# Designs tried in a protein design run: designed miniproteins, single chains, continued (3). Part 42

Each design is a single chain, and the fold is of that chain. pLDDT is the mean over its residues in the fold that is shown.

## One batch from the design tools (miniprotein)

Design m9443
Fold by ESMFold2-Fast:
Structure m9443 (fold): chain A 62 residues (1-62)
Amino acid sequence: MVEIEVKKEGDEYVLTIKAKSIEDAEKALKEFLEKNNLEVVDVEFIKITDDEITLKVKAKKK
């Protein structure tokens, strides 16, 4: 199970991804970026717990 929250801030997008594993989080991020023609500007944080990975990144249009 993967959750993606998207917030638009000016010309950038803040993506918050929650997944059960790092691999699932990375895959979801990659697919979202490719689908929306976005590139990563900054990785704000990665939070790792035993049952959940939270990844927060800033992205912009290519």
Scores: mean pLDDT 80

Design m9444
Fold by ESMFold2-Fast:
Formats: C-alpha cells, sequence, structure tokens
Structure m9444 (fold): chain A 67 residues (1-67)
C-alpha cells in the first residue's frame, strides 16, 4: 500500500461523506501491519496542503488511527 493509495482512499471518502469508515479501514490496515501511522500522516498532510480536506477532517482521521 502506497501513500498515494491512502490519499485516494481519503479523498474518495471525504467526497462521499464516509470519513468515519475510511478512518476505521486505515486503523485496521495499521493494526495488520500493511501501513504505518507515518504513512497516514504523510497522506493527511499532503491532502491538507492541496486543500482536499478540512482541519476538522484531518483531526478526525488522525484521532481514529491513534495519532
Amino acid sequence: MTVEEIEELIRKAVREGRVDEAGEKLKKWIDEGKITKNDVMAALLRLRREGAISPEQLRLLAEKVGI
């Protein structure tokens, strides 16, 4: 799983109003060792820089994955 794939998952989830589901899926992938918290944070920061997510959405996703 690449950071770019995490970005696409989050971008789609934000557009569809499924941010909570995306957070749960990312947490599961971290717990399974498929991705790291650093990978998720890198994706979130890139999306914030692009303006694709709000500060509130960043906070919610970070909290869901334990950052």
Scores: mean pLDDT 84

Design m9445
Fold by ESMFold2-Fast:
Structure m9445 (fold): chain A 76 residues (1-76)
Amino acid sequence: SDAGVEAAIEKLRAEGKEEEAKLVEEAAEKWKAAKSEEERGEVEIEFHLEMLRLRGVPEEELKELREKIEKELAKL
């Protein structure tokens, strides 16, 4: 729910996790704007990759992970 998402964002900000709070807020807005399940899936993939980037995962590993996810989805 919108109230639940807003509460989660406020909690992250209260904990000093501003970058994570911003990613949750941006992902929620993109999710609402998505017109298809395919677009929603892309929002989820981008959100997870950005969270991993905040945790220090190198760009090369993030690129490889994205390619693996895209290949797996193409089999469905």
Scores: mean pLDDT 80

Design m9446
Fold by ESMFold2-Fast:
Structure m9446 (fold): chain A 88 residues (1-88)
Amino acid sequence: MEQNKLLTEYMGKLLDTAFLRRRGEELTEEEKRIEHAKGVLAVDAMGGGLSAEEIREFIKKLETENLTDVLNEGGARADAALKARSAA
């Protein structure tokens, strides 16, 4: 549970504070994409397949890399995790 607690803390601090400061208000297209990326990362973390350290790496990518590339990678992982769960 310590890893899950750290994951929630990092996601909350980095994504909500740094990228989603206007959450609940008028969001730009870029801010909407960041919120979508947060959702994809959360699905991967909850669906299995991503460890706490992998989630931290994806959060770093949101800061340093192109958002579209991060979304494509996270989306592919989320789709795979969802397919695995629906097949079970």
Scores: mean pLDDT 55

Design m9447
Fold by ESMFold2-Fast:
Structure m9447 (fold): chain A 63 residues (1-63)
Amino acid sequence: DAAAMTAAVRDALLAGKTFEEGMLAARRTFEAFRAAGASDEDLRAVGEALAPLVAALRREFGR
């Protein structure tokens, strides 16, 4: 479900040693779900749920 996918992408994002590494890992996890047949609606919901976290990480590494 979208919540489980959100958790997996979030974990990949936070496991990165840098913001760029985390974003790459998160993208790979997201694309793996798409390849596995996740709906566009669920994939969009994952992106929307993680947008505030991405913004916060960008501020932490980009300030």
Scores: mean pLDDT 80

Design m9448
Fold by ESMFold2-Fast:
Structure m9448 (fold): chain A 76 residues (1-76)
Amino acid sequence: MTELQAKLNFYNGKTDINDEILMKIIEQEVDRFGKINNLSQEEKDKLLAKLRQMIRDGKIQPLEPLVSYLNKIYKE
């Protein structure tokens, strides 16, 4: 299990995500996704907010890549 997967499992369903390492990794994944899809900073911020909400709602599967969730959010 990667550090990201372990942290996602821990914070999945938690209302407060204040882990700086997890946030840095999530922000890097959102930035990478945004660069590939030519997203603005505002659009990346919206993706990040929705991804955080999915973690709070317990909708993240620890073994599923974050890019899968970013694609789901982006298609909305």
Scores: mean pLDDT 71

Design m9449
Fold by ESMFold2-Fast:
Structure m9449 (fold): chain A 94 residues (1-94)
Amino acid sequence: VNPRYLENEEALRQSQLQSIQRAIALLEKALEKLRRGERLTPAELQEIVDQLTQHGLSDLAAAFEAAVAAGDVDTAIKLLEEAIERLQQLRQQL
């Protein structure tokens, strides 16, 4: 294998790992806010949807947006917990 090729693969892996770690941190912060009875800002909601979609969790992103729009905080919390678990699994596979 060409050293230049291995360097590119490692850089991509590290970029993906960092992206997943940032997504998990964002979701954990949002989860803590919702558990405290705090409302997410439109910007925080959009960032969550974007991060979930970026990592192939567009089904959870759509469900989360719908739950928040309906004021269903319990469902929104469950969806964030599921998303965090799925992102942690993706992180372990890298």
Scores: mean pLDDT 83

Design m9450
Fold by ESMFold2-Fast:
Structure m9450 (fold): chain A 63 residues (1-63)
Amino acid sequence: MVEQLQALLFMLGVSREELAADPERTILDHLSARSADAARLLEEMGIPASTTTAEALALLDTA
């Protein structure tokens, strides 16, 4: 799990320390730059996520 979390954070271009220090700014910055990459990766994992909201809904439906 730790390695997977690190991989996801790396893909988004954010570190745990950056997220903890300034979560709002970090999230906003990466929404513009990395959301498309995150959606692609989630689709490759078998999650039909075109947006972050769709990914959350898909997980709830599966559970």
Scores: mean pLDDT 51

Design m9451
Fold by ESMFold2-Fast:
Formats: sequence, structure tokens, C-alpha cells
Structure m9451 (fold): chain A 115 residues (1-115)
Amino acid sequence: SAADAIAAAVQKALAGDVEGAAAALATLPLARQRALADGLEQAVEELRKEFEAAKAAGDKETLENVARSAEVVARLAEALARAVADRDPELAARARRIAEEAREIAEKAKKAIEE
């Protein structure tokens, strides 16, 4: 099922296996790959809000969680970009932008912990 493929991709991304995550996501119908991009984009916006609140509060534990979650979102978005590169270049470009935004949040969260 689509849910099983997404769950497999999440497990691979958690392990740092972007290629394995991409292989799992490549099995999805295009409509489900687009829905995943929508979900990852929403996850980036929620992580951005959580980062700003945690930074304002000096909540280092939440900043550490934001950094780790943002890294996983970045790996899933990179995996999605690889999975769709040859079939939907516009979706691949969108997924790369999501990955870049997630990586920026992770780096900002790590920097805020050191301040």
C-alpha cells in the first residue's frame, strides 16, 4: 500500500539511507508522491514555527528535537526528489527546495543550542 511504502521510506530516512528511501517512494503513484510533497512542505512550516517558539523560550530540548526532525524531513524530501527526477522534474525541483528549507531549519536549531 502507499502507507506501507511511506512507512518504509521513513524508516530508511531515519537510518540515513536516502537511496533506500528513494526506492520505496519510487513505487508510489505520482498522485501519492505529490501528496507526500504537500505533507513535507507542511512539516517544514510546522518545524519553522516550533523552532521560533523554542528559540524564544531558550528550550534546548525542543531545539534538539527540531534539529533531528528537520534532518529526517530533509532526507525524505531528497529521497522524493531522486524518486521523481526522471518522471516529474518540477516535483523533483519542489522536493529539493523542501529539503533545503528543512536543512536550514536544522542548522539554525543547532546554532541556537550553542547560543
Scores: mean pLDDT 90

Design m9452
Fold by ESMFold2-Fast:
Structure m9452 (fold): chain A 74 residues (1-74)
Amino acid sequence: LSEEERKRLEQVAEIMEKVVSELDLSPEERALVEQAIEAIRAGDEDRALALLFRLPDDVLDELLTRYNELLKAS
């Protein structure tokens, strides 16, 4: 990964961490998202997606909606 790509992935991870802090997640759901954030920081897109898709559909939808709102505000 380039330095620019790593910086962008870190920014994505930070936004995701903020979303996770605002969502009422179970311990299991929180652990999955935290692992996905680590995969994002590592640049492992396939692993990040696999972990996120293990979330219930409603949780994943809320996570993506909140992420998109914060991304637009940035």
Scores: mean pLDDT 80

Design m9453
Fold by ESMFold2-Fast:
Structure m9453 (fold): chain A 64 residues (1-64)
Amino acid sequence: MEEVPPEAIEAIQDVIDRYGPEALIPVAKLLGLEAKSVEDATRKLLEYAREHGAEPIREAAAKL
């Protein structure tokens, strides 16, 4: 998956900026995604945002 919406990239970058890259794993879990690494979480969050938008990622991050 090579083309990612800018909003999805921005939402993931915002999580990294505020909480660090490791926070992508619990954010993915809050969305029902099982991630084994930061790289896996990033990929799954981008896939999720492609179908559901960036808003659920931002909302999940707010619960950290």
Scores: mean pLDDT 79

Design m9454
Fold by ESMFold2-Fast:
Structure m9454 (fold): chain A 83 residues (1-83)
Amino acid sequence: MRERALEHARLAAERVEELARQVEEAREWLREHRDELSPEELELAEQAVRLAEEAVERLRAGDLEGAAEALARYGEVARRAIA
């Protein structure tokens, strides 16, 4: 799990600005659709977006290990949201 997340973090570091735009887009989507989500869906979506924001922040700081941890947890929350 963490090894793959670390590789994904390294690849994401090469396109951190692209990832940052995707996170901004997700935050905008969430803001626009808050009234359409159940409280549980909103909580999971907020948690996922926050973890993605943390990953971008850590990638910009050069913290690949911290970014990998945030991305791994993001994947877990995202899978739970669509299960």
Scores: mean pLDDT 75

Design m9455
Fold by ESMFold2-Fast:
Structure m9455 (fold): chain A 67 residues (1-67)
Amino acid sequence: MKTLLEKGKELEKQGKYEEALRYYWMAAFIEPSNLEAYEKAADALKKLGYPQEAEVFLNRGKKLAGK
């Protein structure tokens, strides 16, 4: 039993940031209120060289995870 976040972290340790991003994105899609998933996805985007996309994604995630 492992969460999508755990699988993403494992891939990130292997330097597979694009694959890790997909798992973090799926975690955020399943639980839109889970801010951690958006934060992890944004960090992966920055590692891939997309800091602007990371900011947009995190901002949207904060709105979706709001009450």
Scores: mean pLDDT 78

Design m9456
Fold by ESMFold2-Fast:
Structure m9456 (fold): chain A 78 residues (1-78)
Amino acid sequence: MEEKIGTIVAVYPGAVLLEVDGKVRAAVVYKDGKGVDASTLKKGDKVTIEFLETGEKYEGTILEGEGAAGGKLKLVKL
């Protein structure tokens, strides 16, 4: 599992866009996905993203962010 840092580039109701390795990706925070309330994130915030080392990225990856109140954030990637 490879850990990388992403930067929030946009915040929408229920979703955020983040840039990782020069690529823009979407992430959603839902009750089912239980994680960071998107309202705690803002443009320019950095988050930690864990990727699978295999080619199998079937499900969303857990994101950890520094934008939560000093703690880890859980985001579900779309």
Scores: mean pLDDT 51

Design m9457
Fold by ESMFold2-Fast:
Structure m9457 (fold): chain A 69 residues (1-69)
Amino acid sequence: GPAMKAAVDAFLARVRAGALKVLSEAQAEEIVARLRELADELIAQGHSGEEVLRRLERAAAELVLSALS
């Protein structure tokens, strides 16, 4: 619903801002795009907003660490 979309969008905005401190704009945009795709897949599979956000938090950490390597 709109509340879950707002929470996901706010999370992705924070990830983008953090990534831009240590990564290029292109890398930050790729990470945000991949996380948005993951969010859409999890929502389509029937996961709750809380489960979606937990999975996105884990995936964001892994993608940023991978890009820094």
Scores: mean pLDDT 87

Design m9458
Fold by ESMFold2-Fast:
Structure m9458 (fold): chain A 89 residues (1-89)
Amino acid sequence: MEFLPEIPADIKARIDELRKRVKELQARADTLTPEQQRAVSPLLVSAMLWITVAETAAALGQVDDARSALDGAEGNIKRAEKLIDEAEA
């Protein structure tokens, strides 16, 4: 079994919330045109990569790095959500 530091509950909750938001936005994006999907997909992929970085940093006890990565993920999620909202309007 790997001997990693316990991930702080607030960071774990934020990771779980952002993963759920990405999944919901991906489902919405799948209903868009291929052109609109090409604009949104890189933002959702970037958000997933930032969440993975945050999870890895948190597992290594690098809490500040984890928080910064989650801020990066949230920024990409908000940009993707705006494009999806504009496409659905």
Scores: mean pLDDT 83

Design m9459
Fold by ESMFold2-Fast:
Structure m9459 (fold): chain A 77 residues (1-77)
Amino acid sequence: SRLEEVQKLEKELVEAVKKGAPKSKIKELLQKLGFSPEEAEKLADAPPRVIVQHWTARKLREIGDEIDKELERRKEE
């Protein structure tokens, strides 16, 4: 499932930033996690902590958006 794929990619991203992987690898993982090529390029130049913080913020925002959509659907039923 997409959820399992995202969990695997998130683990790979965290491991990559911990070991100081090349920017090209970090950019690839960020793109697979849903960042645009332009966003991934900019973010891959950031410190490891900032990379993880941006991914976490995006993940939480997307979860919040999904909750909002479900709540609106319940009102319209």
Scores: mean pLDDT 80

Design m9460
Fold by ESMFold2-Fast:
Structure m9460 (fold): chain A 83 residues (1-83)
Amino acid sequence: MEELIRETAEYAAKLYKEGVHIGDIVLKARQFLLEKGVPEELTSLLSRALSRALLQAEKDGNFSVEYIEERLREEIERLLAAA
């Protein structure tokens, strides 16, 4: 899980630097995880968490890997608590 969170944050930060829109980053990250063989349920959890993390990153003006990774952890915990 820790590695997937970091890899997802690194991938999202890279795409943002390349000028990819936040919505497209989430879709590309979902495809990236599925191609790595991550189960669909876990991929859905990570992509939902990433969507919320990126909205917060846009609001705060911080798209660093460390910031996105921390927001991903918080959003995953929130989603798991709601299930």
Scores: mean pLDDT 84

Design m9461
Fold by ESMFold2-Fast:
Structure m9461 (fold): chain A 85 residues (1-85)
Amino acid sequence: MEEELERLREQLRRAGFSEEEIEEGVEAFRENWPDFDTWSADQRELYERLLRSVEEALEWLFERVAARRKPSAEEVAAAEERRRA
């Protein structure tokens, strides 16, 4: 579980989330996963196959969450002006 959660943290960092947002997302994920330490080998194999699809879905979801938290139009315009300068 911890190794899987670290993969999730790394994906969220690559997507540009803050450390605070990453920990919130990781905690929500942890609460919804069954006890990984008691999983059978077959369950772990199924998890590994699903992880990639879940990562893609989470990237999509967190991109939408980030869009809701993005700066005001004025701050976006200021950042765009800096890129053009």
Scores: mean pLDDT 60

Design m9462
Fold by ESMFold2-Fast:
Structure m9462 (fold): chain A 105 residues (1-105)
Amino acid sequence: MRLGSLEEVYAWFDSFDTDGDGVLSPDELEEVVEAELDIPPLSDAARQEVLDLFDKDGDGVVSKEEMYEAIAEATNRVTEKGEFEEGTIAYLEDILAKVEARRAA
């Protein structure tokens, strides 16, 4: 998969950096993750582990460079897999059909 340029990642980060100090606070990161990934609330332990993965230095904030590295690692893992399961395609088609049906109602 293509990650885009470092400049694109930085521009995206800047759009979420309300203070303009070049870092994201844990509170801002939690809001962004919930909004962007549309995931249910995580347990306290899981949330802390996720934050710890982003904050390698334990500073309580995430820098632009750390953000880029985390994205690159996640994308590389998905590309590395590269495997398609027949059941996955059927599942995605079912989800899309349900979304369209609810949107039309």
Scores: mean pLDDT 52

Design m9463
Fold by ESMFold2-Fast:
Structure m9463 (fold): chain A 88 residues (1-88)
Amino acid sequence: EQEELEKQLEEELTLARENAKSDPEKAVEHLDRAIELLKKLVTNSQEEQNGRDAAIEALEIYKETLKAGGDLAEAEEKFKEKLEEKLR
């Protein structure tokens, strides 16, 4: 069910934020799982497809920032900015 996928997505994103402070490599692993979950979400409209694609793009940026040794605050701000802008 989509509800289960949404729950798992929220959990993976929470774990990514938690681990970014202590273990950025584990945070990246959780972000990879979150991206995989987003790709499994069923989209029934162009707006849903745009939202999903924007979310995947934002998570890829967040992951890349953490891999480059960026701090959690920078990664979170980039992620939020991209999502809010794209979700309209």
Scores: mean pLDDT 73

Design m9464
Fold by ESMFold2-Fast:
Structure m9464 (fold): chain A 79 residues (1-79)
Amino acid sequence: AKTIVVHPTEFFGELLDAIANSKPGDTIIIHAPPLLPLLESAVRAAKGKGIKLILVTDEEPSEEVRQFAEENGVEIVVR
């Protein structure tokens, strides 16, 4: 298992590539704004892979983003 740190662009390509190249038990730390479409894309790509997603953000997430993360096992860290 390893930890992968990503700083995705608006189009999320780097994040999706990191998830595609991950192995079961890996952790992906995403440094990005707390955007619902970003989380939805990450969760969709991670389904069935057995990986952990952590969102690190400098802005307080909306209630919708927090609930989506909780329902899908994504940890949110606000800095």
Scores: mean pLDDT 80

Design m9465
Fold by ESMFold2-Fast:
Structure m9465 (fold): chain A 74 residues (1-74)
Amino acid sequence: MRLGPLELLQLLRENLETLKDLSSRELAEKLGVSQATLTRLLRAAARFLRSEGYDVPEATSAQERYRLIMEVLE
């Protein structure tokens, strides 16, 4: 199955309590995607959230981008 950034955001929102403590590597393994694929999806998800008016700071690592997205999703 090919995950898009919107599908990732919906999955994170629905599973916040179970996913919030995972590393970006553990999230990639749980979703069955490569770390490179997850990095691209997180970048696209952050860009989408900014376009919707959310304040998502820039991050240089997939791990930090994942944390910032989770903070926005609450």
Scores: mean pLDDT 78

Design m9466
Fold by ESMFold2-Fast:
Structure m9466 (fold): chain A 63 residues (1-63)
Amino acid sequence: GKKWKVTGKGVNENGEVVEGEFTVSEEEAETAEFLMKHEEEVGVTTEEGGIGFKRETLKIEKL
């Protein structure tokens, strides 16, 4: 499937603070764009696992 990139700062499934670029599916990127309109913390499933991103740090772009 098509891959997208998310860039931001958040907390992973282990409770660790992470910051950087992560690869996601197109479906997950579309869900994240929708959630950014309603939520201050945006949960995204990346290729490295789930991350709850701070909305203000989150950037989504197509690869």
Scores: mean pLDDT 82

Design m9467
Fold by ESMFold2-Fast:
Structure m9467 (fold): chain A 83 residues (1-83)
Amino acid sequence: MIKYSEEEVREELRQTEELIERALEVARRHPEDKALIAASVAAAQISLVATEIIASRAELSEELKKELEEVKERLRRAVREAE
């Protein structure tokens, strides 16, 4: 079984957070560009799925589990703002 380190999980989580911020930035600056907003949100959603797969194959600290849940909540809010 492939196992990932907490460092690898943190890196994937950072990338997901950057994509969420990009989606929010696009929505804020270009609210009329629904196609770009949708694509940016989709990129963040795909990144979160990859992060969750890696996290499921890693032994996570309680701190990192909390960070993952916070990022999931931030993505849920970004999706709502993109509507």
Scores: mean pLDDT 84

Design m9468
Fold by ESMFold2-Fast:
Structure m9468 (fold): chain A 107 residues (1-107)
Amino acid sequence: MKEYALKLIDEEIERLKTEIDNVKQKAAAGEISPEVAQKRIDELNKRIKALEETKKKLEAGLPSDEESYRNLADAYRKMADEAEKNGDFETAELYRQLAENFEKLAK
């Protein structure tokens, strides 16, 4: 069912938005420079955009629920690879777990 997949994507987008707020708070407290904060925010916004594009693809209606979940698993695997290349191993692991969950739904 599409609703569960959309919920998982929405939850991850909200997590990333919270991380942006945390970066802004650290910059305001002088713990990191504004330049470092902006770079981190830009990276987090790129991840949010990738998730929104995946959500749009799911909402546009893939040919079957099984194929929809397989395509989501593939998308999250690619996002995990990109996160690893950028040194974000925590986000990469989360995306790999999401990919595995979607693969299981595509039974």
Scores: mean pLDDT 76

Design m9469
Fold by ESMFold2-Fast:
Structure m9469 (fold): chain A 87 residues (1-87)
Amino acid sequence: DKEKIEEEIKKLKKHIELIDKAIEAIEKNDEKKLEEVKEEAEKAGDLGIAQLIKDYLEGKISKEDALKELESLKKTYEESLKELEEE
């Protein structure tokens, strides 16, 4: 179903966009921007990204670990996107 694949591609692109925004906000120490990204992730239904941001803001994980987790998630979503765009 072309429509279903197209919607999945849109969702993956949104998740990747949110991860990029979160990485940038963490690197710049922009807590306000990071809170905005968390809210966008919650609205997009990406509870994993939202929880990771929350844990970082609450000091439960280090900046290094948060960036590693986000980069790992981005790679996973990019691989999924590539697979859907190829077949």
Scores: mean pLDDT 83

Design m9470
Fold by ESMFold2-Fast:
Structure m9470 (fold): chain A 102 residues (1-102)
Amino acid sequence: NLEEYKERLLRAVDNLGDEEAKKLVEELFEMIENKVSEQEIADFLMKKFGLSPSLAEKAAKVLLNGSPEEQYLVIGALIGRKLGLTSSGDEALERFLDGLLK
């Protein structure tokens, strides 16, 4: 369920001691829970994660329409990239998102 995935991700980020990453996780889950528009999520992802418009649009679609597990995986991937914990480039993120989109 969404709350369990949220708690797992918040615990993982809290263990890293990155307060900005923790706030970004909280904000993304709040946007999903409040059913904000795809465009508002895409704008947030462009501003906070530096995603291109096309990547931000794909990520926003998964975050609003995906399963709780898919939402968890996307948020985890975005935070991991921002913190430099993964070496994934934009092409790798695009392939990942395309795999989650129907």
Scores: mean pLDDT 83

Design m9471
Fold by ESMFold2-Fast:
Structure m9471 (fold): chain A 65 residues (1-65)
Amino acid sequence: SKEEKILQVMIEHGVPEAVAREIVDQALAQKLSDESIAMLAGIAVLPTDPVKANKITQDIMKLLK
């Protein structure tokens, strides 16, 4: 599913599975746009690794197109 693919991208980039699942669950509950989901995933990593945050956002955006 689209949600499972997004979850896998976050996990592959080192986002803890629990955090990644919370982001996906929140996105589904709020019916967030693809762009908002990608940004939310990036923000979760931003404080520790800004480069990785940008990469996660880009990879999710490419996946959702």
Scores: mean pLDDT 76

Design m9472
Fold by ESMFold2-Fast:
Structure m9472 (fold): chain A 85 residues (1-85)
Amino acid sequence: MPSVEEMLEELKKTYEEMLKNNYPKSVITEALKYGVDLIVQHAIATNDLEAGLKALDELIEYFSDDEEVVKYIEELKEKLKELMK
């Protein structure tokens, strides 16, 4: 099974490949949101919430040029924090 950290690295690679292949910004944004959702779902399913939060923090920095993706990740961070209570 892939770890949260492995899923994080794969999403970064996907982002770089989409940029290299000149994908439309809207397609990149939606693909990144989908990848972030998969990381969050995996972190919840494996009860690895701390690794999930760290991955989301790293992705906010990595995708900082996409305000829509950053906002989406911040909303998912709040949901993960609620599950840790």
Scores: mean pLDDT 84

Design m9473
Fold by ESMFold2-Fast:
Structure m9473 (fold): chain A 62 residues (1-62)
Amino acid sequence: MHDDQQRAARIVLEVNEQSRKNGDTPKQAQDNAQKALDDAGLTATVTGSEVDGKTVVTADLP
């Protein structure tokens, strides 16, 4: 597996945990994850959604 996939997964996990603690909206979490991935030099499409009343972010790598 590519190191980029593992790195992206860690960033998304950290953003999800932070968003849950902050009560961030799906859009706020999506924006935070996109910025974190961009800062890490990773290209990904980020989607923010709500699951079981919690904000969840996913990332699709090319």
Scores: mean pLDDT 78

Design m9474
Fold by ESMFold2-Fast:
Structure m9474 (fold): chain A 93 residues (1-93)
Amino acid sequence: SDIEERRRREVDPEQKRLLEFSGEIFRIANESVKRLNEGESEKKVFEEAKKRLDELLEKYGAEPINVEYDESLSFPEQLGLLIQEAIRQLKER
């Protein structure tokens, strides 16, 4: 009960930060899918998502994403690579 009570009242700051970061990732991903469905170009949606992820990483003290748009990949693959790189940069900070 003491461990459960600490976990409920005293969220580990690192774990809370990772949960908040994950929430922002989902928000960026959902907005990107919406913009794509509304007829924006894949490249523009990718660049905007990357910009927002870079801003999020800066807020968390992490290095920016070093992934460029690759027209040979599907948009879900592109978005997946951005998210994977963002998570990697957050862990390596």
Scores: mean pLDDT 77

Design m9475
Fold by ESMFold2-Fast:
Structure m9475 (fold): chain A 95 residues (1-95)
Amino acid sequence: SELVKLELEAHKKGASDVKRVGIHTMISIVDIAVRNKLASEEEVEKLAVEKLEKVKTEEDLIKAVEELLDELGLPEHVKEEILKGIPENLEILKK
């Protein structure tokens, strides 16, 4: 998986908390989309990587995730849970 490779490299290079949370969040979205047959793994990974490359801040990450979730047509309750997880995971990584 391209995202899993990116995660391992980010960990080794000491990437920002936003980048690390972003990669983990995108991996989860790919898994959900593939398990629910919304798109192929390759298609969702390409979209996720493209959106993630533009992310520098928490706000950028939230926007990128919202856009991807909307494009995939995930239910509102799933979108809310994933988006809520972003600030929570960022807080955990700080300490």
Scores: mean pLDDT 80

Design m9476
Fold by ESMFold2-Fast:
Structure m9476 (fold): chain A 86 residues (1-86)
Amino acid sequence: SSMEARREQIRKANDDKELKEFTDMVKRGASMDELVEKTREWMVDRFRQLGDKEGEENVRRAAETPSGRAMLEVAAAVMVSVSKSS
């Protein structure tokens, strides 16, 4: 779909910047809470760039639930793993 292609373009454009910022946070000893907050900010920003207001709101709301927070922690852990493999 056109939205899928646009999502991939946004992902590629931001990947290096986000990975560098995350790697720097990990190197300075950022807490899991800090990493989760940064991950949430990036997800909200990406949905905003797509014009997906429902997706933006869903990410904000998910962060307020235990299951949503757990998913953000998994996403943050994946980013930590990627930063260490670079």
Scores: mean pLDDT 75

Design m9477
Fold by ESMFold2-Fast:
Structure m9477 (fold): chain A 81 residues (1-81)
Amino acid sequence: ASQIMEETLKEVNELSKKAKEAIKQGNYEEAIKLYEEMIEILKRAKEEIRALGDPTAASYINFLEHLIEEIKKEIEKIKKE
């Protein structure tokens, strides 16, 4: 579970930097696509962790769900501006 979390967060952080750069350039469509890709990665990581059946991994699943919701809020903010 820890290895999945480390790799997932690394990939998501890289995409987050690209999304913020796209916003800075006024490319909101690209930023939204990058945020949607981040959500997909987080959902896949959650499914993989759940499949391991490790009860100590419940906190990781909860954390990933919180990240997904925060990213969804960022997408909504961009769409309303």
Scores: mean pLDDT 82

